# Designs tried in a protein design run: designed miniproteins, single chains, continued (6). Part 2

Each design is a single chain, and the fold is of that chain. pLDDT is the mean over its residues in the fold that is shown.

## One batch from the design tools (miniprotein)

Design m20038
Fold by ESMFold2-Fast:
Structure m20038 (fold): chain A 63 residues (1-63)
Amino acid sequence: SVEARLAAAEAAVAANRGRLSPEDAAVLDFLLARAREALAAGDTDLAESLIEGVEALLAEAAA
């Protein structure tokens, strides 16, 4: 589910927090907040797109 995918993305950001710059952490936190808002509004397509952005940025930033 989108909810499970969001939870996994939040957990992954938390697990990699020590590997993130303050700037990258702020962007990831912003995207996660937007994904939560989209999901709460019932916009699952937007939530999925934002989660994909989190996953992509985390993979690059925490490398």
Scores: mean pLDDT 85

Design m20039
Fold by ESMFold2-Fast:
Structure m20039 (fold): chain A 83 residues (1-83)
Amino acid sequence: THVEEAIELIRKGGEALYEGRLEEARRHFEEAARHAGRALDEAAKRGPEVELQVSERVGDAFAAIGPQVQLALDGQPAPAPTP
């Protein structure tokens, strides 16, 4: 399904970010956005409850790799705690 494809692409994007492959990560996220868009369009035809479920699943996938995505977009390493 488009939702499952989007989630897999988000996961691959996160792995690419971890390895510093920004171009590959960008491509994976762009593909994920396309699949998520199609999934939302199909969900909208089924009803707002289904659309909410799709949105939540995509959000959960981003939350799982959120720290890596945020750092890559900001172009900076994680801050070290200071005593």
Scores: mean pLDDT 72

Design m20040
Fold by ESMFold2-Fast:
Structure m20040 (fold): chain A 74 residues (1-74)
Amino acid sequence: SAAEKARKLIEEGRKALDEGNYEQAVKLFEEALKVADGPLRAEALSLLGTAYHKLGKMEEAQRLFEEAAALRRQ
């Protein structure tokens, strides 16, 4: 299912973040966002923001965190 694919991509992206492979983490979380809905989408946005923060893309990271927070409030 789409949810299973999203969870697997998020798991792989988290592993990439832990390993310091930030560009790879961005790609994995972007792929997760293509198939993620609801809470999984909010999680993927937050993790993508973290990856951008690690890459020094502070403005992009802030926007992603705000989008994730907005989804969690709705």
Scores: mean pLDDT 87

Design m20041
Fold by ESMFold2-Fast:
Structure m20041 (fold): chain A 73 residues (1-73)
Amino acid sequence: MSERERLQADVLRAAKAILDGNAEEATKLVEEFVERYKPSPEAREHFQKAVEAAKAGNSDEAILHLAEAARLA
């Protein structure tokens, strides 16, 4: 898989964790792939906001930020 394909697969795993209500797993996954792929500062900001929304229990906001981060990465 290309790096982009692997990043997209990792983002989908984080999205699944958010939808399953597992904010700690989503946070772990986001931290791991941000460290691995070193996305742009704009993408990192959206990944950070996705994690914050997931921890707050706002799954819809978290998914929107994950989607934007994946688009910018």
Scores: mean pLDDT 81

Design m20042
Fold by ESMFold2-Fast:
Structure m20042 (fold): chain A 96 residues (1-96)
Amino acid sequence: MEALERRLEELLKKAEEAIKAGDIDKALDLLDEALAVLRELARDPSALERARERLRRLIELAKELLKKAPKEKISRAIGLLLRAIGELLDVELQIA
């Protein structure tokens, strides 16, 4: 679990840097990979609170990415945001 959390933190930091640099394709790829790692982390009931915190951060990064995304990348950015929101709702339901 610590290895997944370390990988996730690295991916989220790199995604934030890519967004700031205007590298939309790299940011999309990094956030897609981060969401996949988050799904694995959320399989552990003891990690749900940490998964929720990281999903909230990923959603904020996806919103920033969407603001900077060119027209041809908007659909992919929206798809990422919606998938992340869906995962957050699943985690919230498991905690409740």
Scores: mean pLDDT 85

Design m20043
Fold by ESMFold2-Fast:
Structure m20043 (fold): chain A 55 residues (1-55)
Amino acid sequence: SNAEQAALAEELGRVAERHGDLATAAEAYDSAAKLSTGERRERLLARREEILARL
């Protein structure tokens, strides 16, 4: 499902972020946001912007 795929993409983003792979984290959060709606999508896009600001 889109929700399950979004959760997996978000988890990939967290793992990449913990390992300092900011480019992969930003891509993963973008993918998760595209599979999400409402507040969850906005939260994921905000996190992506925070990651991009660190590049």
Scores: mean pLDDT 86

Design m20044
Fold by ESMFold2-Fast:
Structure m20044 (fold): chain A 83 residues (1-83)
Amino acid sequence: EEVKEEIRKAIEPLLRAAGLTDEQIDAIVDRLVENLDPEVLKASLPLIVREVQRALAAGVTDPDEIADRVIEALKPLNELYKK
């Protein structure tokens, strides 16, 4: 619950500036929480922000593609917590 709010606060300003809706932003946050460990997400907030910025800079505005790019970037850290 709390991690979802922290992620949303971190990426929402960037995604809104790119023209994404509240529903699209929620879809990104939900996909991240469903695929990554909450401790990995909390520890990786700056990396999440950076990967979102990179996706937007590359012209990616599809919520699923943005989320997938973040998931791929966090995979090595997530493997440590999956055990």
Scores: mean pLDDT 81

Design m20045
Fold by ESMFold2-Fast:
Structure m20045 (fold): chain A 55 residues (1-55)
Amino acid sequence: GEKEALQLLEDNGLTLPLAKIYVDIVKEDPERGKQVLLDAGLSEETAEKVVELVK
């Protein structure tokens, strides 16, 4: 769920406030959220997992 997505983002070097912003973007628009995660330097696999955990 959302808590697992936040932890995964923090494990990948994001601060908790930034991880929350990215999770909120994914909730509002999953495609945009995935692209923002990729642009932040996260792997395709990690970005996809965050999207699936937030849905």
Scores: mean pLDDT 85

Design m20046
Fold by ESMFold2-Fast:
Structure m20046 (fold): chain A 59 residues (1-59)
Amino acid sequence: MSEAQLEAIAAELEELLKQGRFDEAQDLLIRLMLEGRISEEQALALAERYRAALAELQK
């Protein structure tokens, strides 16, 4: 997956978090990984961004 595609997915995750749709954001990450659409390394990078976005929403 290209860096631009990863950035688009990260933006979608941030949007879901802003809407309070935490389960859907997590499901998106898991689904992409299980479908082989992202690598384990890419999934970890997105998970880190997910945690950062979640922390920002609280403070």
Scores: mean pLDDT 73

Design m20047
Fold by ESMFold2-Fast:
Structure m20047 (fold): chain A 74 residues (1-74)
Amino acid sequence: DEMTKEIMSVYDKNGDGVVSKEELRELVERITGRKLSEEELEELLKLADKDGSGVISFDELLELLEYLTKRLLG
């Protein structure tokens, strides 16, 4: 639910249905409560951005957020 709300907020701001690198950084930092290194952010982008387009679909973002919540907050 909380993750869905965050994703919907990002979607509403963009209006294009994709999440940029900067938006991913903000979302992850908000959820984890800590700053991400560039290396960590790039690793997360590679996990989510299967096409290498530099943007992430919301389905891919949901999978990534589940992974992060379990690994960094669990």
Scores: mean pLDDT 67

Design m20048
Fold by ESMFold2-Fast:
Structure m20048 (fold): chain A 55 residues (1-55)
Amino acid sequence: MSLEQAVEAAARQARELAARGVEVDPEKVANTLVSAGVISEEDKEKVKKAVEEAS
């Protein structure tokens, strides 16, 4: 999985959850992806920004 794919997937999921009335925390989403090995610690800020913009 590329970083671009991970960012796009996180942003899309955040939009869907927000549309359903679920509060999305960008920090929690980024931390979950790092813990799961999907992205590196260095990519965390990029994912956070994408989720914030999607919400």
Scores: mean pLDDT 77

Design m20049
Fold by ESMFold2-Fast:
Structure m20049 (fold): chain A 71 residues (1-71)
Amino acid sequence: GPPPYVEIEKEITLYDPSRGGEKVKYKLTLRVPAEHAEEALKTLDEINKNKSSKPVKGKAPLPEILSVERL
């Protein structure tokens, strides 16, 4: 069967405060439970689209960040 955890690679664009708030692309590798992989990808897409800090309602388990690569 499928593994209990999956590794997801996703590119995101963030503001880098060390560079005066310039937009920098990062490649993230995340480890998430297989059953939550789709939700994690959707959340990353929404963060990338939504540049406004919205308060997150509810405690979802945080995905484990395996690596971060600046592009």
Scores: mean pLDDT 63

Design m20050
Fold by ESMFold2-Fast:
Structure m20050 (fold): chain A 75 residues (1-75)
Amino acid sequence: SLEQQVLEHINEALIAISKGDYDTALQHLDKAAELAGKVNPEASEHLRKAREALEQGDIKTALAHLARAAELVKA
């Protein structure tokens, strides 16, 4: 259930990024990172790096870290 909540927030962040809604994406990234810290600290670290990349406009790096976080939570 907690793992599913993290994945839901990752998916919502990805949808927001695809729409250019970066404020919404950042909110979901922050929530995903907070919850992921209780499941897998490495996943939480990747979500923080995704947030930093997104804030710098580095969309490719943000998406790579989001993908890695999702893999870690699913494992």
Scores: mean pLDDT 88

Design m20051
Fold by ESMFold2-Fast:
Structure m20051 (fold): chain A 55 residues (1-55)
Amino acid sequence: GAAAFLLHHARSILSPEQQAALAAARTQEEMVAVLRAAGLSDEQARTAAEVALRL
């Protein structure tokens, strides 16, 4: 769905360091922090993090 596409897009714009941080994230809070640092809104980051944790 749209959330999965948002996560895929976010991963494509992340720096190698941000991609490593996202892969190392074990909580929704950690994932949201990385995604927000990459330029996503709080709502987009939360939605993408929820999908990532369920994959």
Scores: mean pLDDT 75

Design m20052
Fold by ESMFold2-Fast:
Structure m20052 (fold): chain A 87 residues (1-87)
Amino acid sequence: MEVKEKLRSHPNIEIGENARVDVSLEGADAIIEAAKKSPAKKLVIEDGTVITGSPENIKAFIESKIREAAKEFKDEVVIPAGEYDLS
């Protein structure tokens, strides 16, 4: 199963068509676990986003974005377009 397909299988995760998530399947699982813990209804990875890194660093990154969104009372956690090297 491809990483993007695995992430798209989760109802609370949206991925932009041209977004690239160059992570292991364990990294994809880390993103899914972080999204499940989110009080927000959706985790959105914007088009043009590139994410690479270890499962531990990816989880920490997503959890930090969830924490920021929670402080602002947002219904969605958005990973803005950009390159994120979390190696």
Scores: mean pLDDT 75

Design m20053
Fold by ESMFold2-Fast:
Structure m20053 (fold): chain A 58 residues (1-58)
Amino acid sequence: EREERLEHYLELVEHKIAELSPAAREAFLRALREYAPEVFTPEEAERLIEHAEELLAK
């Protein structure tokens, strides 16, 4: 289902951010903001970006 796909990508974002240095996390977030709207629907892209931002804020 579409929701299962989004959940999978949310988990991938969490895993990737946990592995990255602080500088690399900023670069990853920037890349996600640039590429997610091209690959995902606007709603899905917004959810992925917000999730990454929340993880970086903690």
Scores: mean pLDDT 75

Design m20054
Fold by ESMFold2-Fast:
Structure m20054 (fold): chain A 69 residues (1-69)
Amino acid sequence: SSHRAALLAAWEADYIEYLQTVQKLSAAEARALLARSRALAREIADKLIEIGKEIDEKLLKEGKKVPVV
């Protein structure tokens, strides 16, 4: 059980570092984003991630982008 926890902690640390260095977010902002992302990814986000991967691949292949209002 601790193996999964250790991997998750390592991933979270790397992701927070990425958000702080690349996105220039504070540690608090990075952690808030991670917490929000985890909540969304609980069940519904798994399906959204699958859809997102398919959309991303489709957009790259077709050269199309979703317009933003």
Scores: mean pLDDT 71

Design m20055
Fold by ESMFold2-Fast:
Structure m20055 (fold): chain A 108 residues (1-108)
Amino acid sequence: KKEEARKLRLKGNQLLSQGKFEEAVKYYEKAIELDPNDVEAYLNLGKAYLQLGKYEEAVKWYEKAIAIDPDNPEAWRNLAIAYEKLGKTDEAEKYRQKADEAARRNGL
C-alpha cells in the first residue's frame, strides 16, 4: 500500500509541475486513500487546489496535514496563504504565527 501510494504521489507531483492541476488532484486523492498518513500528499493536494483557485478545498487539505503533523511549518504557512486568498486577513495572520511557532519547535 505505502509504496503504491508513494508512486501515485510522485505521479501527482509530475502533473503538478506541468500545470495539470485537476489531474494532480486525482492522483493525490488516490495516494491519500492508500496511505492516509502521507503528510506530503495532503500538502501537495492543498497546493493543487490553491492553484485551481479552490481556496476552501485547499484549507480542508492543509488542515488534514496539520492534524497529522502539527509541527510542520509549511502546512501552517500554506493554510495562511489560502485564508489570505479568501480575504480572511485575521485568520491568515493567526496561521502565519502558528507557522513561526512550528518552525521554532522544529529548531528545538
Scores: mean pLDDT 87

Design m20056
Fold by ESMFold2-Fast:
Structure m20056 (fold): chain A 95 residues (1-95)
Amino acid sequence: MEEADRLASEGSRAKLEKDYLKAGEHYAKAAEIYYKEYGPNRIVVELYREAGKSYEKAGDKEKAIEYYEKAAEAAREIGDESLAEELEKEIEELK
């Protein structure tokens, strides 16, 4: 938890500094660690979504789509079909 929390905080700091590529990297790594410890849950969905949004702002469409897809899959795994549909719409807007 502590390492994932640190990475999420570093992602938030990078986002404030408008270093969106670094923000995406930190949020993605935080999500992977959290997923490893606890499996799919709402925090994992939120961290993957923040990674996707950060990569989108950085201009990295491929990574943005990748992490939005991971967020949508995690949302489906926890039974949040509404959130998964919202994430799929974000993916379509990037195309």
Scores: mean pLDDT 85

Design m20057
Fold by ESMFold2-Fast:
Structure m20057 (fold): chain A 81 residues (1-81)
Amino acid sequence: AEEHLRLGDQYAAQGRLEEALRHYREAAKQGNAKAAENLGQVLLQLGRYEEAIEWYREALKLDPNNKRARTNLNAAQVRLK
């Protein structure tokens, strides 16, 4: 989980967003709330708002006190309006 989160962060920093999505998705599937949050953030950057909403909801299921996921979920929902 931590290794995929780290690799996702590295690819995102390089602007390699599709590679970042793959690694964040693997970490999120393993229960990493931060990876689910970061996956949602990359999906927002790609304009994939409905998918971003799904992953922010997953991040909040894994960590209900994740303030960043809550804020970003609201931002993604506003983009659909």
Scores: mean pLDDT 82

Design m20058
Fold by ESMFold2-Fast:
Structure m20058 (fold): chain A 54 residues (1-54)
Amino acid sequence: DEAAAARAAGEAAEAAGDRLAARQAYGRAAVAYDKAGEPALAAEALRRARALTE
């Protein structure tokens, strides 16, 4: 599952302190969730990505 894998990658990158990698992974998860018809999960992943932008 691409969306779940991208979300897991984002969580792992956050735990490692790699904010750029985490942001990119959460962004990919948001796109994958949106394609899967999961708009609430897509919105959550996007919020996580935006929180890491700074």
Scores: mean pLDDT 80

Design m20059
Fold by ESMFold2-Fast:
Structure m20059 (fold): chain A 85 residues (1-85)
Amino acid sequence: MLEEAILALKKAIEYAEEGDLESALVFAETALKLLKELESKDEEVKKAIEYLEKAIEYLKEGDLEAALEYLKKALEYAEKALEKE
């Protein structure tokens, strides 16, 4: 499940870098749903969720530059959570 969330985050970043805001938003929302379904107490997962929620807000506002910054931060924390296994 965490690996699936990371894959969705990577796709969101790819689409955002291509300027495809609609696809970036779909994959970002998918990643957020998957991360929340983990019901994780891990601080890295919590940080990934916080940054991803900010990224989604910026995607909805059309600010791709800010969205990319927060999507990349969310990915960093999600990957840190996975490395602890």
Scores: mean pLDDT 85

Design m20060
Fold by ESMFold2-Fast:
Parts: sequence; structure tokens; C-alpha cells
Structure m20060 (fold): chain A 57 residues (1-57)
Amino acid sequence: SMMREESRKLMFKGSEAFHEGDLDKAIEYYRKALELDPESERARAALEYVERQKKLS
């Protein structure tokens, strides 16, 4: 579906932001990805991981 394809693009942008150390931007992109594909375990796991990293820093 178009929403799943857009979610994958947002996942890529989130990964780029995370790699650059921008945890807030990564969280924003992963949240948008999960909104477009609420059943995506990958998007949920990525969001939870980055939110946890932010709380530890």
C-alpha cells in the first residue's frame, strides 16, 4: 500500500537521523512511520530503541 511505502521512506530518514546523532529527529520520523503503518513491529522497535537511548543520555 502507499502508506506502507511512505512508512519505509520515513524509517530510512529516521535511521539517517539516528546515525547523525539527532535522536529527536529520529524519534519524529519513526513516530510518523508508525502512524502510517501502525502494525509495523520494525517501526515500533526502532522508536522504542531510540526513545530508550535518549532517556539514558
Scores: mean pLDDT 84

Design m20061
Fold by ESMFold2-Fast:
Structure m20061 (fold): chain A 61 residues (1-61)
Amino acid sequence: MTVEVSGEGGRKRLTITDENGTEVLDLDLSPEQARALEAYFQANPDADAAELAAAARAIAS
């Protein structure tokens, strides 16, 4: 699983790729939402790609 955060200015792009190299999420987040997701990842380092994608969608909503 690979989690990548990229972006410039006030928007961050999050991509999550599973162990098979399949992209499961591509989402634009605010800096605040990106920080919330990073905190979630740090609290749940064993989360799989599907769990992390679900958390990112919830944060972005």
Scores: mean pLDDT 76

Design m20062
Fold by ESMFold2-Fast:
Structure m20062 (fold): chain A 64 residues (1-64)
Amino acid sequence: SVEESFEREREELLEAGRENAEKAIEAKAAGDTRSAAAYATASALLLAMAGEHELAKEALKAVE
């Protein structure tokens, strides 16, 4: 159904968002501030697209 398709797409966006957040944390720990900012931005956009605006804000703060 259309609802099932949207739920699956949302789950994929959430998963991709979390993966990018993890990469941002790893890059920050390695001292790669440019990659950390890029991954954090990608994570925030993916989470916002999934409707998770609070998680998107947290993702951006992960590299501060």
Scores: mean pLDDT 82

Design m20063
Fold by ESMFold2-Fast:
Structure m20063 (fold): chain A 107 residues (1-107)
Amino acid sequence: DKLEEARKLIEKGVELALEGKYEEARKEFEKAYELAEEVYKKDGSREAKLLAALALVLEELLVILEDVNPSEEEVEEVVEKVGKHLELSEEEKEELLKKVKEILKKI
């Protein structure tokens, strides 16, 4: 299951980011995005769409995390940008923002 593989890659990326291994974390998020995007493009799955969006947001935020913790405003801007790119509904963007904030609390 490509979505299960993508979820495991996101978990691995988060663990690597917690260890300060930002370049390795970025590569794992990039792979997760590619897998989730393949599923989303083929099947139109809401879960695949949200997982692809999550991976892309985490990849973009990781550039900021190398120097400083991203502000709440910066997190919201990245979520809005990715949400528009992947055509997320308002409800899907809220779900994504909540998940990103939960992950960032661990980092």
Scores: mean pLDDT 83

Design m20064
Fold by ESMFold2-Fast:
Structure m20064 (fold): chain A 58 residues (1-58)
Amino acid sequence: SPLLKAARLLRDKGYFNQALLLEYAAKQHPDMTEEEALQLLRDLGVPEEVIEEIRKEL
């Protein structure tokens, strides 16, 4: 899953709580788009440069 890959990248960068919340959100909302997931990360305070890096890996 692209969202599980994003969560792994977040954990590798030290954003453990954000990774856990993304995995939980994806499980509760299986139709969640990649853009909705990236917006969730913005709302959770992940820096835009990190979000851009994650988007390139998806």
Scores: mean pLDDT 84

Design m20065
Fold by ESMFold2-Fast:
Structure m20065 (fold): chain A 69 residues (1-69)
Amino acid sequence: GAGPAAKAAALAGAAAAKAGDTERAYQLNHEAFRLSSSPSAKRSAGAGAAAARAGDYATQATMNHEAAL
């Protein structure tokens, strides 16, 4: 599983994307990816960062929730 810092960053990234702040969402999802130790958490956080850059906040929120588990 992801550590507390990685989970916090992933959830903050989801909130930023929902608010339309694509740059902040990308940075926070990248931080979640960096802090995650599990391969599945890293993949979900990375996918969330990509979705945030594309402006797909719904997909980004879903992937960040998975990364936060």
Scores: mean pLDDT 68

Design m20066
Fold by ESMFold2-Fast:
Structure m20066 (fold): chain A 62 residues (1-62)
Amino acid sequence: EVREKGLLAAAKVAQEALDTGLSPEEVRERTEKAMLEAGLSPEWARQVAENVAKAVEAQRAL
């Protein structure tokens, strides 16, 4: 299913960002692009990208 593929792609970007230290802006861009490539709507892609970027920021605030 398209949603499952998109979420998996977003999770991979988040993991890479935490390991590499990507900026929140880079995380948003990469996640949004990955979700769009998976065939998700622009609105959904944007929402997921924002959520992933916030999650990465929260993890770094540890």
Scores: mean pLDDT 75

Design m20067
Fold by ESMFold2-Fast:
Structure m20067 (fold): chain A 58 residues (1-58)
Amino acid sequence: MEEELRRRAEELRRRAAEIADKVVSTYQKDPEKAEDYRKKGAEEISRLVAEAQRLEAE
């Protein structure tokens, strides 16, 4: 059970990292574009990270 929860958490963290990387890259290259990505990305990242942390804590 722990291994299954850990794998799910890793997948969620991977997705969050991909979104975060995209947002950070956009911030450095195109700040104006980054504002749109930040809003959408931050909500999704926060949700994915929170879920992953919950699974890891279990």
Scores: mean pLDDT 75

Design m20068
Fold by ESMFold2-Fast:
Structure m20068 (fold): chain A 61 residues (1-61)
Amino acid sequence: SDVEELQKLLDEYYEAKKAGDEKKAEEIIRKIAEFLNWSLEEARELAETLYQLRLEEEKKA
């Protein structure tokens, strides 16, 4: 499903960011943009917002 594909890309982005792999993170943003037919700026904003939310959840646990 479209939701499963997007979630997979977001999970890959999270792992790349935690690993400090900025090149991989940018590649995943391009894939999100292509998948959603969004601009790179919009895709980056979505990915970064969800990344920050997940980090806050980890700090609380």
Scores: mean pLDDT 83

Design m20070
Fold by ESMFold2-Fast:
Structure m20070 (fold): chain A 110 residues (1-110)
Amino acid sequence: SAERERLIKAGQVGLQVYLLTGDIGVAAVATSLVLRDEELLNEVTASKPNSMQILRDLIAEAKEALARASPEERRAWLQQAREALETLLEAGYNPYIAKKMLAAIEEALG
């Protein structure tokens, strides 16, 4: 389904952010941001010369959003990231790293 493909793509973006930053909060925000913005999701996952710059800009935006976030907003982003990562795991993409990120999300949720 289109929804499943969207969740897989968003989960892949979240994994890239987690690998680059080591920060589950930043990765969860980034996953949530691309889930809300189809154009951003398509641009960051495209094989385009500017895709890495778009990913860097996304990480910067996610860090800023996390710094000013309420506990409620942080929990919502972690829950959205969990759904994307569970979908990514069921699809068989990067299972080792996806399981590691999912464990970090569950720890952050409490």
Scores: mean pLDDT 87

Design m20071
Fold by ESMFold2-Fast:
Parts: structure tokens; sequence; C-alpha cells
Structure m20071 (fold): chain A 60 residues (1-60)
């Protein structure tokens, strides 16, 4: 992977985590999906996306 792709994926993962902590699960999902578009093997983005989708589905 290129350095630029790794940096961009990390930034999107951080953004997704910020949205998730704020309770914006739609924003979190979008950010983690962008991370995976840049780096499809990014485990943090895969885990974050799964968690955000689960949280949205379980929203009371």
Amino acid sequence: ASFDDEVRATMYVMLGTIYYKAGDYDGAIAAYQKALEVDPENEAAKEGLAEAKAAKAAAA
C-alpha cells in the first residue's frame, strides 16, 4: 500500500470513531466505508464499520 493511502485510511478511521462517539452512526458508517475504499485491508475500518452498523440496527 502507498503511504498516502495508509494516511488517508487512518484519517477516515479517526473521523469514523469521532462520529461513533458522538452517536452519529450514519456519519461513522460513511467515514469507515471511505477508509475501506482507500485501504480495503484496513482492519480498524472493518471493525468500526461492523460496530457502527450494529449500533445503528440496535438503536432504540
Scores: mean pLDDT 81

Design m20072
Fold by ESMFold2-Fast:
Structure m20072 (fold): chain A 85 residues (1-85)
Amino acid sequence: MTEEINKLMLETKEKAEKLKKEGEELFKEKKLEEAEEKYKEAIEIVEKAKEEILKLAGKENPYTKELEEIIKELKENLEKVKKAK
């Protein structure tokens, strides 16, 4: 269980960070639609991981709290892209 959660956390963080960087570069290039899609994809991946971890670790755990902070950051970046349109 713990090993499975740790692996999911690492993979999720890596995928979310990659998508976030891709979205940031697209935003710099003023490819706003593509940047928006990258942030939405990152949010979806993290939200799905959070749901899976809730099933494995229960309602109160530090892993879902960390994923919630990542979701918050990604949603903030998504709002910045939407405001730039």
Scores: mean pLDDT 82

Design m20073
Fold by ESMFold2-Fast:
Structure m20073 (fold): chain A 82 residues (1-82)
Amino acid sequence: MAELEARIAANPDDAEAWFLLGLVYIAQGNFEEAKEYFEKTIELAPNSGEATTARIFLKLLEEGKEAVVRLLAVGGLRNPDR
């Protein structure tokens, strides 16, 4: 957490750090904040792999597929909540 915030403070154009924060917010169920970070990722590096994935996640969130986005963001790890 603090590492990603430090990366953005040192280099606000670090699209990877913005993307990773978006994934953290998705994992927490905070989809509104995640959308803002994904949009920033696309703005900073529109032709990157992170931007491509961010566009997919934004579309899934717009379609109400939050559970799918959350599963992808946590890398398929088994949560204590199942």
Scores: mean pLDDT 74

Design m20074
Fold by ESMFold2-Fast:
Structure m20074 (fold): chain A 102 residues (1-102)
Amino acid sequence: MSKRELALEAIRLVEELAKLLLPKIRAQKTPEAEALAAAIEQIVELARRAAEDEETPVEELALLVQSGLEAMKLAAKKFNIELSPEEKELLERAEKLIKELE
């Protein structure tokens, strides 16, 4: 696979992970959890938009994926959210793809 194909697959995995984690973060029902959930949604939307532009450098796609993964890991740790096996697999697969881009 090309480096761009790896980055696009990583973005897809981040979107799937966010769909599972955002409801769990919001279930905390605090202003802090909602702010972090909104920030994650913004990063994921930016990554999606960047992926649709063929002129976006692979390095920028990788940074957006990494930002999304770090924000979601921070939220899980901060709010004591236990990741399901599916969520852990999505996270590990996305991190592995991003490391192949470095």
Scores: mean pLDDT 87

Design m20075
Fold by ESMFold2-Fast:
Structure m20075 (fold): chain A 70 residues (1-70)
Amino acid sequence: RLSRAEFARRYGLTPRQLRVLELATQGASVEEIAERLGLSEGTVVRHLREIVEKTGIRSELDLQALRAQL
């Protein structure tokens, strides 16, 4: 299993992107992530798009597979 720091370094994630990804892999909604991190929902969506570009996640199934590593 990958540590949070190793995962972030491997995919070039920023600390903010890593936090968004962790909450998303735990099943948190965009609205819940926005509330917890003090961001707008639009900002959360932009971070998720950047995470997809960096990690290659393109579907709900890819996200669930990634959750198994965290």
Scores: mean pLDDT 72

